# Designs tried in a protein design run: designed miniproteins, single chains, continued (3). Part 99

Each design is a single chain, and the fold is of that chain. pLDDT is the mean over its residues in the fold that is shown.

## One batch from the design tools (miniprotein)

Design m11433
Fold by ESMFold2-Fast:
Structure m11433 (fold): chain A 86 residues (1-86)
Amino acid sequence: MEELRREVEEAVKKGKEAIEAAREALEKGDKEKARMYATEVYNQAGTLQSLALRAEHAGDKRTAEEARKAAEEFNKAGEEILEKIK
């Protein structure tokens, strides 16, 4: 289960980096880059949702809850980024 925790941490890190990159792209008026990074944020949200289910099946309720909350946060951030592009 050490591996699941590591994968959650990596997905969270990648998602946060993508959110920052998307915000920078928006500030520079680069809608295409912002859309690309929003897609990456959604990809990490999907990964976290999958990891949450795997952690729950393994009996690691804390890791599952953390991954699920991070996925919800990333889905919301992705929506906010895409709304600013429209």
Scores: mean pLDDT 85

Design m11434
Fold by ESMFold2-Fast:
Structure m11434 (fold): chain A 55 residues (1-55)
Amino acid sequence: MREERKRRAELIGQKSMAAYEEAKKIGSSLSEDERRFYVTKAGVQATSDAMAAAK
């Protein structure tokens, strides 16, 4: 239970970092508003994926 919570937090953190790096790469062609939206969408996806993996 506690170990699972820790692993889930690490997974979310890693996916957030990856999403940020990816958004940074395409940020040159995106407005600040669009980049923020993209990062937020990626964060939601990462959380959804982590929850699915925890099942």
Scores: mean pLDDT 63

Design m11435
Fold by ESMFold2-Fast:
Structure m11435 (fold): chain A 65 residues (1-65)
Amino acid sequence: MVSRETALEIRLVALSIDIGPVKIEISGKTVTVTGKVRSEKDRQAFEEAERIAKELGFELKVIEE
């Protein structure tokens, strides 16, 4: 069993490969994802990131550049 933080980081990093360069920061129970939403695929990736964070008990903050 991996820690929730490690599981979240792995899943978000895998997702970020599809949407281009994003900045991911984890602090306590808060995850901050900074990136650009330029396409439908990017939007879907950000929605999936929110679902992953919520599933693992984290609060997601999205900062769109």
Scores: mean pLDDT 71

Design m11436
Fold by ESMFold2-Fast:
Structure m11436 (fold): chain A 102 residues (1-102)
Amino acid sequence: MTEEIAKKLAELSPEAARFLADLFRVLADQGAWGVSGEIAFDEDGVATFNLSTPEEQARVAADGRAGIEEVKLEDGKVIVKASFATPEDARRLAEALEKALE
């Protein structure tokens, strides 16, 4: 379940958690499938995106599993690795992050 990881992210960086909640909501609304990637946030909330390869994205979509896989702090950056197979998964991730930020 993603609630513990969402809370950890909100505690490390409320700005990163807010950004991801908004991003996942937009992706869910657009009907995105098979999304995987790594996002890095600076202290000022500046984000950089590294999307996974098409092969990895296809695997994520086929497996039907999604979540925030990793949250870590390195060199003043909050790094989040996340994936979702369906728009419904993205919506649930957005809701979990919004709840953690409350």
Scores: mean pLDDT 72

Design m11437
Fold by ESMFold2-Fast:
Structure m11437 (fold): chain A 115 residues (1-115)
Amino acid sequence: MMKEIRKLALEADALAALALMVIALAELFKDKLDHKEFAKLFRKLAEQFRELAERLAKIDDPQAQELAELLRRAAELLEKLAEAYEKGDEEEARRLAEEAREVLARLTEKTNEIL
């Protein structure tokens, strides 16, 4: 059980790092790259976060449950960020990106407690 939780925590940490990188790239290249392609990336990341959250939620462990909740919250924010990018709503995208960074930071802190 603990070995499985550590493996899923490592996957969560990697996904959080990837999500932070995609957010940074989207903000850096907002005027030069296709917003629809970033929306697709955010939706794909949201799917991966939800899938990982479901796997963790099946483990009867408080740390696994807390990680599952953080992953689910991150997935919801990434989905909303994708919608903001599709609509070209730069103010909403900036607000959601900041909120996503805060949740992803908490996720990384939690994975570090487990690893």
Scores: mean pLDDT 85

Design m11438
Fold by ESMFold2-Fast:
Parts: structure tokens; C-alpha cells; sequence
Structure m11438 (fold): chain A 68 residues (1-68)
């Protein structure tokens, strides 16, 4: 499933990719320093969202929304 991920401030895209890859997902696009399109395996969404929040403690995860 594809998701748009938005942070409150710029984050390292390489670190986003590392977190997503660890769950068997894929970083599909970097739209901006704060906005990413990711692919997440079904059932892993909550774990990935939590891991992203923990990976960037000074940046708030604003959106983790399904993209058709």
C-alpha cells in the first residue's frame, strides 16, 4: 500500500528509506525535504508510523495517509 508521509520539518531522506526498508517497504519518491511517498506492506502501517516518529524525535509526523 502507498502512503504520503509528511513531517513538520526537513528530515534525512536516506534515514527515511532505511526505516522503510527495515519493514520490507520501499521509498517511492521524495516530493520535498518534509514529504515522502512510501510503500508499506499490509499490516505494517502502525509499526512503520511509530518507527518514523521515533527516528525523528525533533520532527513531528503530521501525515501518514493512504494514496490510491
Amino acid sequence: MRYRVVFSKPVDAARVQEVIDAFGGRLLAVESPTTFIVEVPEGKEAAVALALQKAFPDAKLLEFNYVP
Scores: mean pLDDT 87

Design m11439
Fold by ESMFold2-Fast:
Structure m11439 (fold): chain A 95 residues (1-95)
Amino acid sequence: DLRELARRLAAVLAKFGLTEEEVLAGLEAAAKSETAAIARRVVEAVLTGDRELLRAALEDLLAAQAAQRKPPAEEVARARALIEPLADETAEAIA
């Protein structure tokens, strides 16, 4: 149940101001993309508290999105800078 996964993930990411509906929308979009397998790894890492899996999956997701969408370098750099803090905060919230 994608909605149940979104609820659990949103509870962990509440500190970042993400709502359950925003997380659900992100998961729905990811499931329809070529990055669906990477998005699944992100969800698995969050639910299991695997910080290194989360960091690696987020880096892969950023790389795939940057290749597909070709966003400005500043946007990519900003997103990359959030990966380590997000992984650390998520692991701490689960533990």
Scores: mean pLDDT 67

Design m11440
Fold by ESMFold2-Fast:
Structure m11440 (fold): chain A 91 residues (1-91)
Amino acid sequence: SAEREQILRIVEETLERLRELLAPHLSPEQQKRLEERIERILEMVREGAPVAEVMAELARMLQELEPFLSDEVVSEAYAVLQEMASRIAAV
C-alpha cells in the first residue's frame, strides 16, 4: 500500500540518520551489530510489522548500544526516534 511504502521510506531515512550518528562512536564489531539490527528492522517493516513493534525494536537497539555511547549521543538518537514517530503519525 502507499501508506506502507511511506512508512518504509521514513524508517529507512531514520535508520540512515542513526547509522551516521552512531557509527563514528562504535567499534567495528559494534558497527556490524548495528548494521545487522538495521537490516532486521527493515525486514520487519517490509513484512508489515506494526509501527509500535518497529519503535520497540529501535528503542531496544539503542538500549543495547547505550553503554558504548555518550549521554549526548544517546539523547540525539532518541530525538531522531521521536521525529520518526511524528512523521509516521502524519502519514
Scores: mean pLDDT 85

Design m11441
Fold by ESMFold2-Fast:
Structure m11441 (fold): chain A 81 residues (1-81)
Amino acid sequence: AALLAAIQAAILAALAALGIAVPAAVLATIVTTTVDLLLQTDPAPSAAAILAAVIDSVASLVAAKTGASAAALKAQLTAAL
């Protein structure tokens, strides 16, 4: 879907601007899994809620791999997007 591609591209660009390298396949999996889970809720989540959940998931993964603060990464990604 165009929305998933746009979210993936925006997050990839934001991570690159922060000097963080994440494989595109890993990012695509996080975006797809997070969106699919949220789309099972009723009512359906807003685009802003989907974006916030994806940012949270990406920040947590990057923090776990780099040892950086998840809260700091979430704030930086939110500000970049």
Scores: mean pLDDT 73

Design m11442
Fold by ESMFold2-Fast:
Structure m11442 (fold): chain A 74 residues (1-74)
Amino acid sequence: MAEALRVISDGLQRVADLKRQGASDEELQRAIDEGTERARRLGVELEIDLSTPADVLQQASDQLRAIADALEAA
């Protein structure tokens, strides 16, 4: 459980970082496709696209990481 949340969090963080760095739409789409595929293999469907703001992706990443940290501490 916690590890799956970390993997998804890391994927969202990567897309957010790429957006902040001014990555191309092609690079962003590849990162989104890779992240959503990894999440799908973990039983999670992510509804994100090129229009999802970096701040929203960062917030989601931070929240999932906090949940994973809480689960590992319990």
Scores: mean pLDDT 80

Design m11443
Fold by ESMFold2-Fast:
Structure m11443 (fold): chain A 83 residues (1-83)
Amino acid sequence: MEKEIDEGIAEILVGVTKASTDSSDFSQDMKDAVITAAESIAKIYLEDKKKAIEGYQQLQKLVDSGDVDGVKKLAEELKKEAE
């Protein structure tokens, strides 16, 4: 059943993001924002895969650029979207 696979993928996404973030030299603020964004993306993924992929791509760009404020803003926007 596709729902069980989607739930598994969402769980892996959050788990991998937490593990990678925990092993990083990021500030606690950055770690918290990245994890919040990933958890919100996982919720969106269960309803709208395309929207979740777009959110994840935006998160990757901001993390790669070291934009802590951008990640925090994205996390807030994604959290509202997941509600």
Scores: mean pLDDT 76

Design m11444
Fold by ESMFold2-Fast:
Structure m11444 (fold): chain A 89 residues (1-89)
Amino acid sequence: DKEKIDELVRKANEAESKGDLETALKYYKEAADIYEKNQDFLGAANMYRKAAKIYRKLGKDEEAEKWYQKAQESFDKFLKLTEEAVKEM
């Protein structure tokens, strides 16, 4: 789980560094999916932002905006859970 996420993020970073933007996008999306399944919404939001940035680099501005929206939705879920945890102190 965490080891698989770490490996996917490493592969995505390596692909991005080599200019293989489509491969980087694939791995960031796969990492985001695992974060979502684990209810790690902050992790998912960060991966969605990485995917959005790659879409912009590919000239796909409409797709980038959609993935930024996904990042915001995931971050909002993270904030909601954090607010509920603080209130139960």
Scores: mean pLDDT 83

Design m11445
Fold by ESMFold2-Fast:
Structure m11445 (fold): chain A 66 residues (1-66)
Amino acid sequence: MEITEKEIYAAFAEIVLGIAKSTPGVTPEQLAELDRLVDESNRAETVEQAKELFDRALKLGAEAAA
């Protein structure tokens, strides 16, 4: 199976969501936004779009942890 750069960014976004789901104190609204970003990353047509969605998920995850 060919793993594309786009798929790697989507996989990293899923990891961020997984960590957030296991973190006490993260709000349902933050989890819903992360889930949306992961969904959009998996549906991204370009590597640039997938990377931007991953970057947004990572920033939101960091804000949720702060």
Scores: mean pLDDT 76

Design m11446
Fold by ESMFold2-Fast:
Structure m11446 (fold): chain A 67 residues (1-67)
Amino acid sequence: MSEEDAEEVVKFAETLKKLSEEQKEKIRRLLLAGRGDAVAGLLSSLLSDEDFLKAAEYASKVFRKAE
């Protein structure tokens, strides 16, 4: 995943819930490291189940575009 793809996912998540700069940076770093499991855990703690599913669907779309 590129920095641009990671930023797209972070920006989408922020439209669902306002995130701190520290939270956005952590999500970006975990995405760039391929730690989707850690990102899922963090987002599930920050977002509602409905918003988490929306973020997961968007991330899946970004992953498909990156290939």
Scores: mean pLDDT 74

Design m11447
Fold by ESMFold2-Fast:
Structure m11447 (fold): chain A 102 residues (1-102)
Amino acid sequence: DPEELFLKGLVALARKDYETAREYFKEAAKSDDPYVLFRLYLIANEKFLESVKEEDKPFAKAVLMGIAEGLDSGLLKERAIELLKKYFPNDEEVKKFIESLK
């Protein structure tokens, strides 16, 4: 159930369990369900488009890496990678992650 995976990701984020959140968002994105993808897009676009506050950076990193890892291609994957480059330009984990993507 892609909606259940997405909701589990949100619960993990609320608990600051960023690794678990990333995994759930990856599996939710991998489902290619349009409803779930739209919701992931809203989180990435509305919360992270203009700026990311320091306290929100772990949330942004978990969500964006999950999206980018779960999708094979497309606009949402491209935007997730672009936001990762924009907000985490000096993060070695993010750099290695992006280099591992197709």
Scores: mean pLDDT 77

Design m11448
Fold by ESMFold2-Fast:
Structure m11448 (fold): chain A 100 residues (1-100)
Amino acid sequence: MLPEDLASLDEEKQKKLLLEMVEILRATAEEALAKGLISEEAYKEVLALLEKAEEAIKEGNFEEALRYLQKALDTLGKDAPDAASEAHEKIAEKLKEAYK
């Protein structure tokens, strides 16, 4: 589960963390597609959601960015739950680093 609130972090740390989440999900979706775990349509949907997340991050709309990242993770998890779990674990590690 992605965090609902990043308010304890400064804006630049929130931006960096959210962009790292985008990259983790993109890499995981690419690997899942290469392994035949998700359809090309599901992969394109994940990429579209990640693009919207990046735009929201750029605008400073971190709540909207988190919603798009969660939708991307949910879309990936529908067909490739193990890949989604791996992405979630990598995101959790980045969160621990950011909040220490």
Scores: mean pLDDT 80

Design m11449
Fold by ESMFold2-Fast:
Structure m11449 (fold): chain A 118 residues (1-118)
Amino acid sequence: MEKVEISINLDETTEEELLKVIKEIEEYVKEGKKLEIYIEGSRPEFAFELLAHLINLAEKYGISLKILMETPNEELKKLAQELYEKFEGDISVFIKLSSEFSEDMEKRLIAALKRLLA
């Protein structure tokens, strides 16, 4: 099965470019491709939006999502680790941010990841 690698530097990415990448990811998912997505930067709002779209794609297409992320939030880190260990990973996401998510973003991500694990 063919694997596609996508690298995103959020500090160099416009809103329009982010939406184009999300559309490209959805097209690869429809084609049955496995994806590795590497996300880096200092813009947690863009990382949050991208993660929310990836979670929605996983739910919409019934595909597995793996997330590996460094975060000071213990619960968020644990949930990401559980997804990484439990699922084969049709989409695998690797996140390295130099800025932290807001408490509201962390709470929303925790809720979304709990739904994927159910």
Scores: mean pLDDT 79

Design m11450
Fold by ESMFold2-Fast:
Structure m11450 (fold): chain A 99 residues (1-99)
Amino acid sequence: MESFKIIEAAIKEAAETPDPEEAVDIVTEGLLKAGFLKPEEAEKLRELLLKMLHTPDEAEREKLEKEILPIFARILIEKGKLQGKLTEEELKHIEEVIK
């Protein structure tokens, strides 16, 4: 799937950047371009991820992570991208996140 190639490229690019804020922008933009997120959803996810990066309190980071991960997993599932279009390993990892 073309959408999946876009996401895979974005994740790889984000992993190669030394700047975690740039990594957030790359991943969020990739999800938007792939059609996994609407512009409004992409901006909300970006803001939550940036808050997590700038939060010094571990407990507050855990709260933000709990809010981010289920939203991310739900959006991907709703777009049908997890339905046999991913590798079995990738699908299992995302399914574990939504538990």
Scores: mean pLDDT 67

Design m11451
Fold by ESMFold2-Fast:
Structure m11451 (fold): chain A 91 residues (1-91)
Amino acid sequence: SAEELKKRFEELAEEARRLAVEVERRWLAGELSLEELREAVEELRRLYEEMKKLVEELKELGALTLSELVALLSVGGELTLFETMLRRLEA
């Protein structure tokens, strides 16, 4: 159902937000390792891809709202930032 898909989307968005906050916390503390950043990027990418799939399913059901799109864009932006950080640290 659309309600179940929205609940799953909100759970994934919250998981992605918690991950981003933890990465930022460790970065600011000077404690973020290259391996921790790599693992965080992989996990955030997995969450982002699952969220994209749910957005498409919600769209097909006519239940997609701006709030899901904004959440997806926010997670995508965080993923891009962390991927850029990882590339610069690996160079």
Scores: mean pLDDT 88

Design m11452
Fold by ESMFold2-Fast:
Structure m11452 (fold): chain A 65 residues (1-65)
Amino acid sequence: SEERKAQLIARGEETIKVLLELNKPEFLEKAGELQSLIARLRAGDYDVMPELEAKIAEVEAKLAG
């Protein structure tokens, strides 16, 4: 679904903004990983959607704890 793809990219980009704002080496590394997955999804690699969603969830859980 194009709508689901757009929503997942938006969620990932919002997570990246938070990580970049925190400006910690560990979070900058995670931001780079998310940027790579989003770039692949934008290029039409839908197989990365589960990986991107899982990575976003892991980062969100870490930020909440």
Scores: mean pLDDT 85

Design m11453
Fold by ESMFold2-Fast:
Structure m11453 (fold): chain A 74 residues (1-74)
Amino acid sequence: SMIDEAAARLRALLAEIAARDPSDRAAVDNLVAALDQNRDNPQAQKTLILVAAGEVARRHPEDRARVEEIRALL
C-alpha cells in the first residue's frame, strides 16, 4: 500500500538522520517502535508518519524535499 511505501521511505530517512547525528538515535528508535506497534492500524500509521515527517522537516530542513515525497504518498 502507499502507507507501507511511505513508512519504508520514512524508516530509510530516519536511519540516515541517526547515522549523521547520533543524538537523534533515541528519537529515531522511538518513532520506528511506534510504527512497528501500529502496523495493523493504517489510520494510526498514517498519523504517525505525518507527525514524524513534520518533525523531520522542522529539525532537518535539508531533508524537506524527501519529506515532501513521503507526504505525497499519503
Scores: mean pLDDT 86

Design m11454
Fold by ESMFold2-Fast:
Structure m11454 (fold): chain A 81 residues (1-81)
Amino acid sequence: SVERLEESLRTLEELAEEYWARGALEALRWIVQELERKIADLEELAKTADPETQARIERVIERLRELRARLEARIAEMEAA
């Protein structure tokens, strides 16, 4: 359900914040890979969803893309240090 997807997004955001705070580079790379996989899965799910559900899924995808971009920037910063 979309509610489970929104809950999963919150869990990933919290986990990313924890790994970011700990400077866990390998864990951050793993989260980025998981975000990419989830985005692909959600894009596929959106193809068969009703308009209201599709809009909610697209909102989750946008937040996942924003999180991915932030983590990729942080990983690049950590690798350059």
Scores: mean pLDDT 82

Design m11455
Fold by ESMFold2-Fast:
Structure m11455 (fold): chain A 73 residues (1-73)
Amino acid sequence: SLGITTLIRMLGLDFKKQILADSENKESLYQTAIDQVNQLLQIGRGISSHDQASIQEMNLVADKVVQELKDLV
């Protein structure tokens, strides 16, 4: 849903700041971010099971967040 999409975006911004501030722990921070994004995706798919457009948007936002964080490690 829109709410889960917003949480995924906020999570991405928070972990980006953490990774940029702590280069020694960037790989563990990235893995934690991936785990949390996947958990939010699972919750969002359950909430939006009747709305394929919302599921697709949520997946696209998650993929973008994951890729942007991966590019930092």
Scores: mean pLDDT 84

Design m11456
Fold by ESMFold2-Fast:
Structure m11456 (fold): chain A 86 residues (1-86)
Amino acid sequence: SSELQAEVDALRDELISYAKEKADEVGDEKLKEEIVQEIELLAGELLAAVEENLRRGPEDAQSLVQTLREFFLEDIDKRVEELKLK
């Protein structure tokens, strides 16, 4: 539905904004750009998978979106921290 599509779009925007905010903590501008690009690509691929799952049934879709939101935020944090430690 259009409502679920809007939720997926909002999730994508939130994840990209969060990734850029976290990348701002990195002192190396090239690494910062690479982190943002990697996270944007990962978020794009995974949000496409969420959209595909939303087509399977609305009853399971909303709980999947919430679960994936939490997963992506944790993954972004972990990815940024791993790059900071190198």
Scores: mean pLDDT 69

Design m11457
Fold by ESMFold2-Fast:
Structure m11457 (fold): chain A 87 residues (1-87)
Amino acid sequence: GVKRALEHLERAKEAARASGDAELTARVTSHLEEGIRAAEQGDLKSAIEHAVRAVRAALDGLPTAPDPAAVQEAIEHLSRAIDYLRS
């Protein structure tokens, strides 16, 4: 449900901040904030679209991130959030 999705979106934001890549953190956070807002408003389609964009931003930065494990953790939380938004 939405409550579990919001928890995972917040944890994805924390993990992205730990990546050591300020540009990746900014891009992922921007999409996450839009996704969180959409989910809170009940716009699950927009929430999923923003979460998918956050995954793409994280994947784009993964090869050059100082902490790739933190980026992978962000992607895992984003994937779980998308699953909860779809259920």
Scores: mean pLDDT 87

Design m11458
Fold by ESMFold2-Fast:
Structure m11458 (fold): chain A 80 residues (1-80)
Amino acid sequence: MLSPAVLEAARRVRERTGYTLDDATEEIKEIALYRAEQVIELKVSPEGFAFGLEDALATAETDEEKKLLGALADALIELG
């Protein structure tokens, strides 16, 4: 199960961007959520978390997906 912090971050992304993680491609969603969980579990710095999503952002095909993943990174940094 996803952590409560990741679920709250996803909720904030929806409120801020109007997009959900379901709007991202399955591969990008899986990478973003996997990296978010790993970064929270390891208690890395906010900079380390942002770096952890860099590969997911690089694979994003649309500006909407990039906006979604960037907002997710910001929300998780706020919650860490």
Scores: mean pLDDT 63

Design m11459
Fold by ESMFold2-Fast:
Structure m11459 (fold): chain A 74 residues (1-74)
Amino acid sequence: MEELYQKLREEGIKKVREAIEKNRDDLVKAIKEMTKVLIEFQKKAKELGLSDEQITDLVREMAREGLKLLAEIK
């Protein structure tokens, strides 16, 4: 379970970063694409049997990293 959480966290953060990097010139589009990634990983984590607490923590960590990257967009 720990290995699964760690893999999802790493993959999720990578996907959030990619979504924002692809849309650096369009803040609204970047937010929209980041939100899609968050929803996708929430569903994936639930299907893989993570607890509600682990899912909440995963989405929170991914969102936190995404917001940091969004703050760098001009």
Scores: mean pLDDT 83

Design m11460
Fold by ESMFold2-Fast:
Structure m11460 (fold): chain A 115 residues (1-115)
Amino acid sequence: MKSTEKALEVAEAVIKIAEEIAIYLEKKGYEELAEKLREEVEKARKKIEELKKNKEEVEIGDTKGVEEALKIAKEIEELKKKGESEEKIAEKVVERIAKILGVSKEELIETLKKN
């Protein structure tokens, strides 16, 4: 059974991942891209809050992406609890996303620059 709660958990996981990507971009000197990504994260958080209040049904389309996102979000929290540095957590997240997409970290950054 897929509840609204599960869909929101996935959306929060994606937001957490995007925040770590923004930190990575900022640490590498891509401040403008980091700011744009943070703005998209804020918009996504507002949409999620609106969906919670309106009790609208949230569709989860890609099951593979969903499971990977939840796993990465849990790993981020565990690394933070262990006292891992912000930079190292952000780098690990970007490496995981690049691997999932089948691209290099450099190609991921270039894709973000072009869009």
Scores: mean pLDDT 74

Design m11461
Fold by ESMFold2-Fast:
Structure m11461 (fold): chain A 55 residues (1-55)
Amino acid sequence: APPLTMSEEEQQLYEEGKELIDKGVETGDRKTLTRGIGLVLRAIGLALERDLASR
């Protein structure tokens, strides 16, 4: 489960990012790992911005 309430788009980015992180670790592909980390951070950042903007 995601660490905070996310929209469907944000959840999709989070899930995709986690899959890329897992694949990057498994294959040793630093580029895939870095992209996965970026997607996870982007999803969390977007969810936080949305939550803060709604308050």
Scores: mean pLDDT 77

Design m11462
Fold by ESMFold2-Fast:
Structure m11462 (fold): chain A 100 residues (1-100)
Amino acid sequence: SKEREELLKKVKELEEKLLEAIDAEDYETALKLVEEIAKLLLEYAKKELEENLDEEEYKKKLEEIEKKVKEELEKVREFLERAKKEGLSGEEIRERIATE
């Protein structure tokens, strides 16, 4: 749908800004952008689930996705906090992300 295409376009724009923030070693901006990306991806997932699942299956699947998003955000936050403490360069951060 057009709404889902617009959400994915916004995600891509934020991903580009995230890479720029990482290269600039601006970890506070990088963390904020990750949270914004996660919010838009969750919105996209909600729209997908509403079109394909009944109400009970929608609620259960949404709770699972919200839990996974929260867990991934915590991992990214911990990674960025460690990168800041260790003084990792943007290149080292990119290499570490690429290993996943």
Scores: mean pLDDT 74

Design m11463
Fold by ESMFold2-Fast:
Structure m11463 (fold): chain A 99 residues (1-99)
Amino acid sequence: MERLMLEATAALAAMILELLKKYPDAPFRVTEADVEAIRGAVEAGDREVARETLRLIAEKLERGLAEASEEVIRRLAELARELGDDETAARLEAIVAAR
């Protein structure tokens, strides 16, 4: 049961990554569902998909092309730290601090 949920959420993270790569200038709304998808990718062992997705989300947030709540951004920063991507985590934390 839980394994199927991880496979589904990991697939969603991969789809988010492909959309972010294909449409770098498109507006993007980051939701709790997107956080869960990225966490699912981490738990499924797809760490590179999770890291790249977080990096591209941080870039869109910095460019003003993404909308997210402070809570969502903080959770993304925690996921980046779990992945050892301290640079992306620091970027996400700086976005929250600037609000």
Scores: mean pLDDT 81

Design m11464
Fold by ESMFold2-Fast:
Structure m11464 (fold): chain A 93 residues (1-93)
Amino acid sequence: NVYLMAGIGYLSNGNYDDAIKSVEKSLSIKETSLNYFVLGQAYYNQGNYDKAIDYFNKALSLKETSRNYLNLAKVYEKQGNFEKAKEYRKKAE
């Protein structure tokens, strides 16, 4: 939808606040794994790792993909939780 496409565009340009606002509107129309993934990426890029984990977990719950597992591993590494990072990398296989 148009809000998700706008959110991806904002994310690509480093405009994380507008990316979040656009994807929140997309979520109000339809809840998808991709919407949660983009929110997780935006929060990760802002350094808000707790929210990034929450949204990547929501993305994973809707669609179990190697990408969603790898993104969770990446955030846990940034938090210094190397044991969880290894666990999620293994799940991505």
Scores: mean pLDDT 87

Design m11465
Fold by ESMFold2-Fast:
Structure m11465 (fold): chain A 94 residues (1-94)
Amino acid sequence: SPEEKAKEIDELVAKIVELATKEAEKKGLSQEMERLLKELLRLVSRIIRLFLQGKEPSEELKAELERVLAEIVELVDNPELKEQVERLLETVRE
């Protein structure tokens, strides 16, 4: 259901935010990570709203999400974070 998909996206985003924040703090990159996570949350809120309306996110919106997630992964280079990011992208692309 759209509601279950939205819940799964929210849970994956919460894990990404927790891991990214923790790993960025260890590397002294908290300010740059906060900027990227704010952009991520903005994009995710838009995507969730579209799914709840029975709409698909645009290709442009999906590309923006993928770009921000790639920047988050590149900033901290953590394997567990990469796994959560891939799961989020797969869930959104379904």
Scores: mean pLDDT 87

Design m11466
Fold by ESMFold2-Fast:
Structure m11466 (fold): chain A 70 residues (1-70)
Amino acid sequence: EKEKIKEELEKLLEEVRADPRFTDYQKQVIEFTVERLIKRIDEDPSITIEDAKKQLEALKNVVEKLKEKS
């Protein structure tokens, strides 16, 4: 299940990279956040599946808010 969450994070990043509504700066910030979350899922044994899902949902909310502000 952690692997599926990492796949969702990677898909979200690719969606953001392909979306012209995001500035280059916003894309870089989202990329950094995705990479950091994937690294934490891989390297931090204290992270539960629930924690990883909450982080993914928080990032999805940030992405949606940025789309609204174009």
Scores: mean pLDDT 78

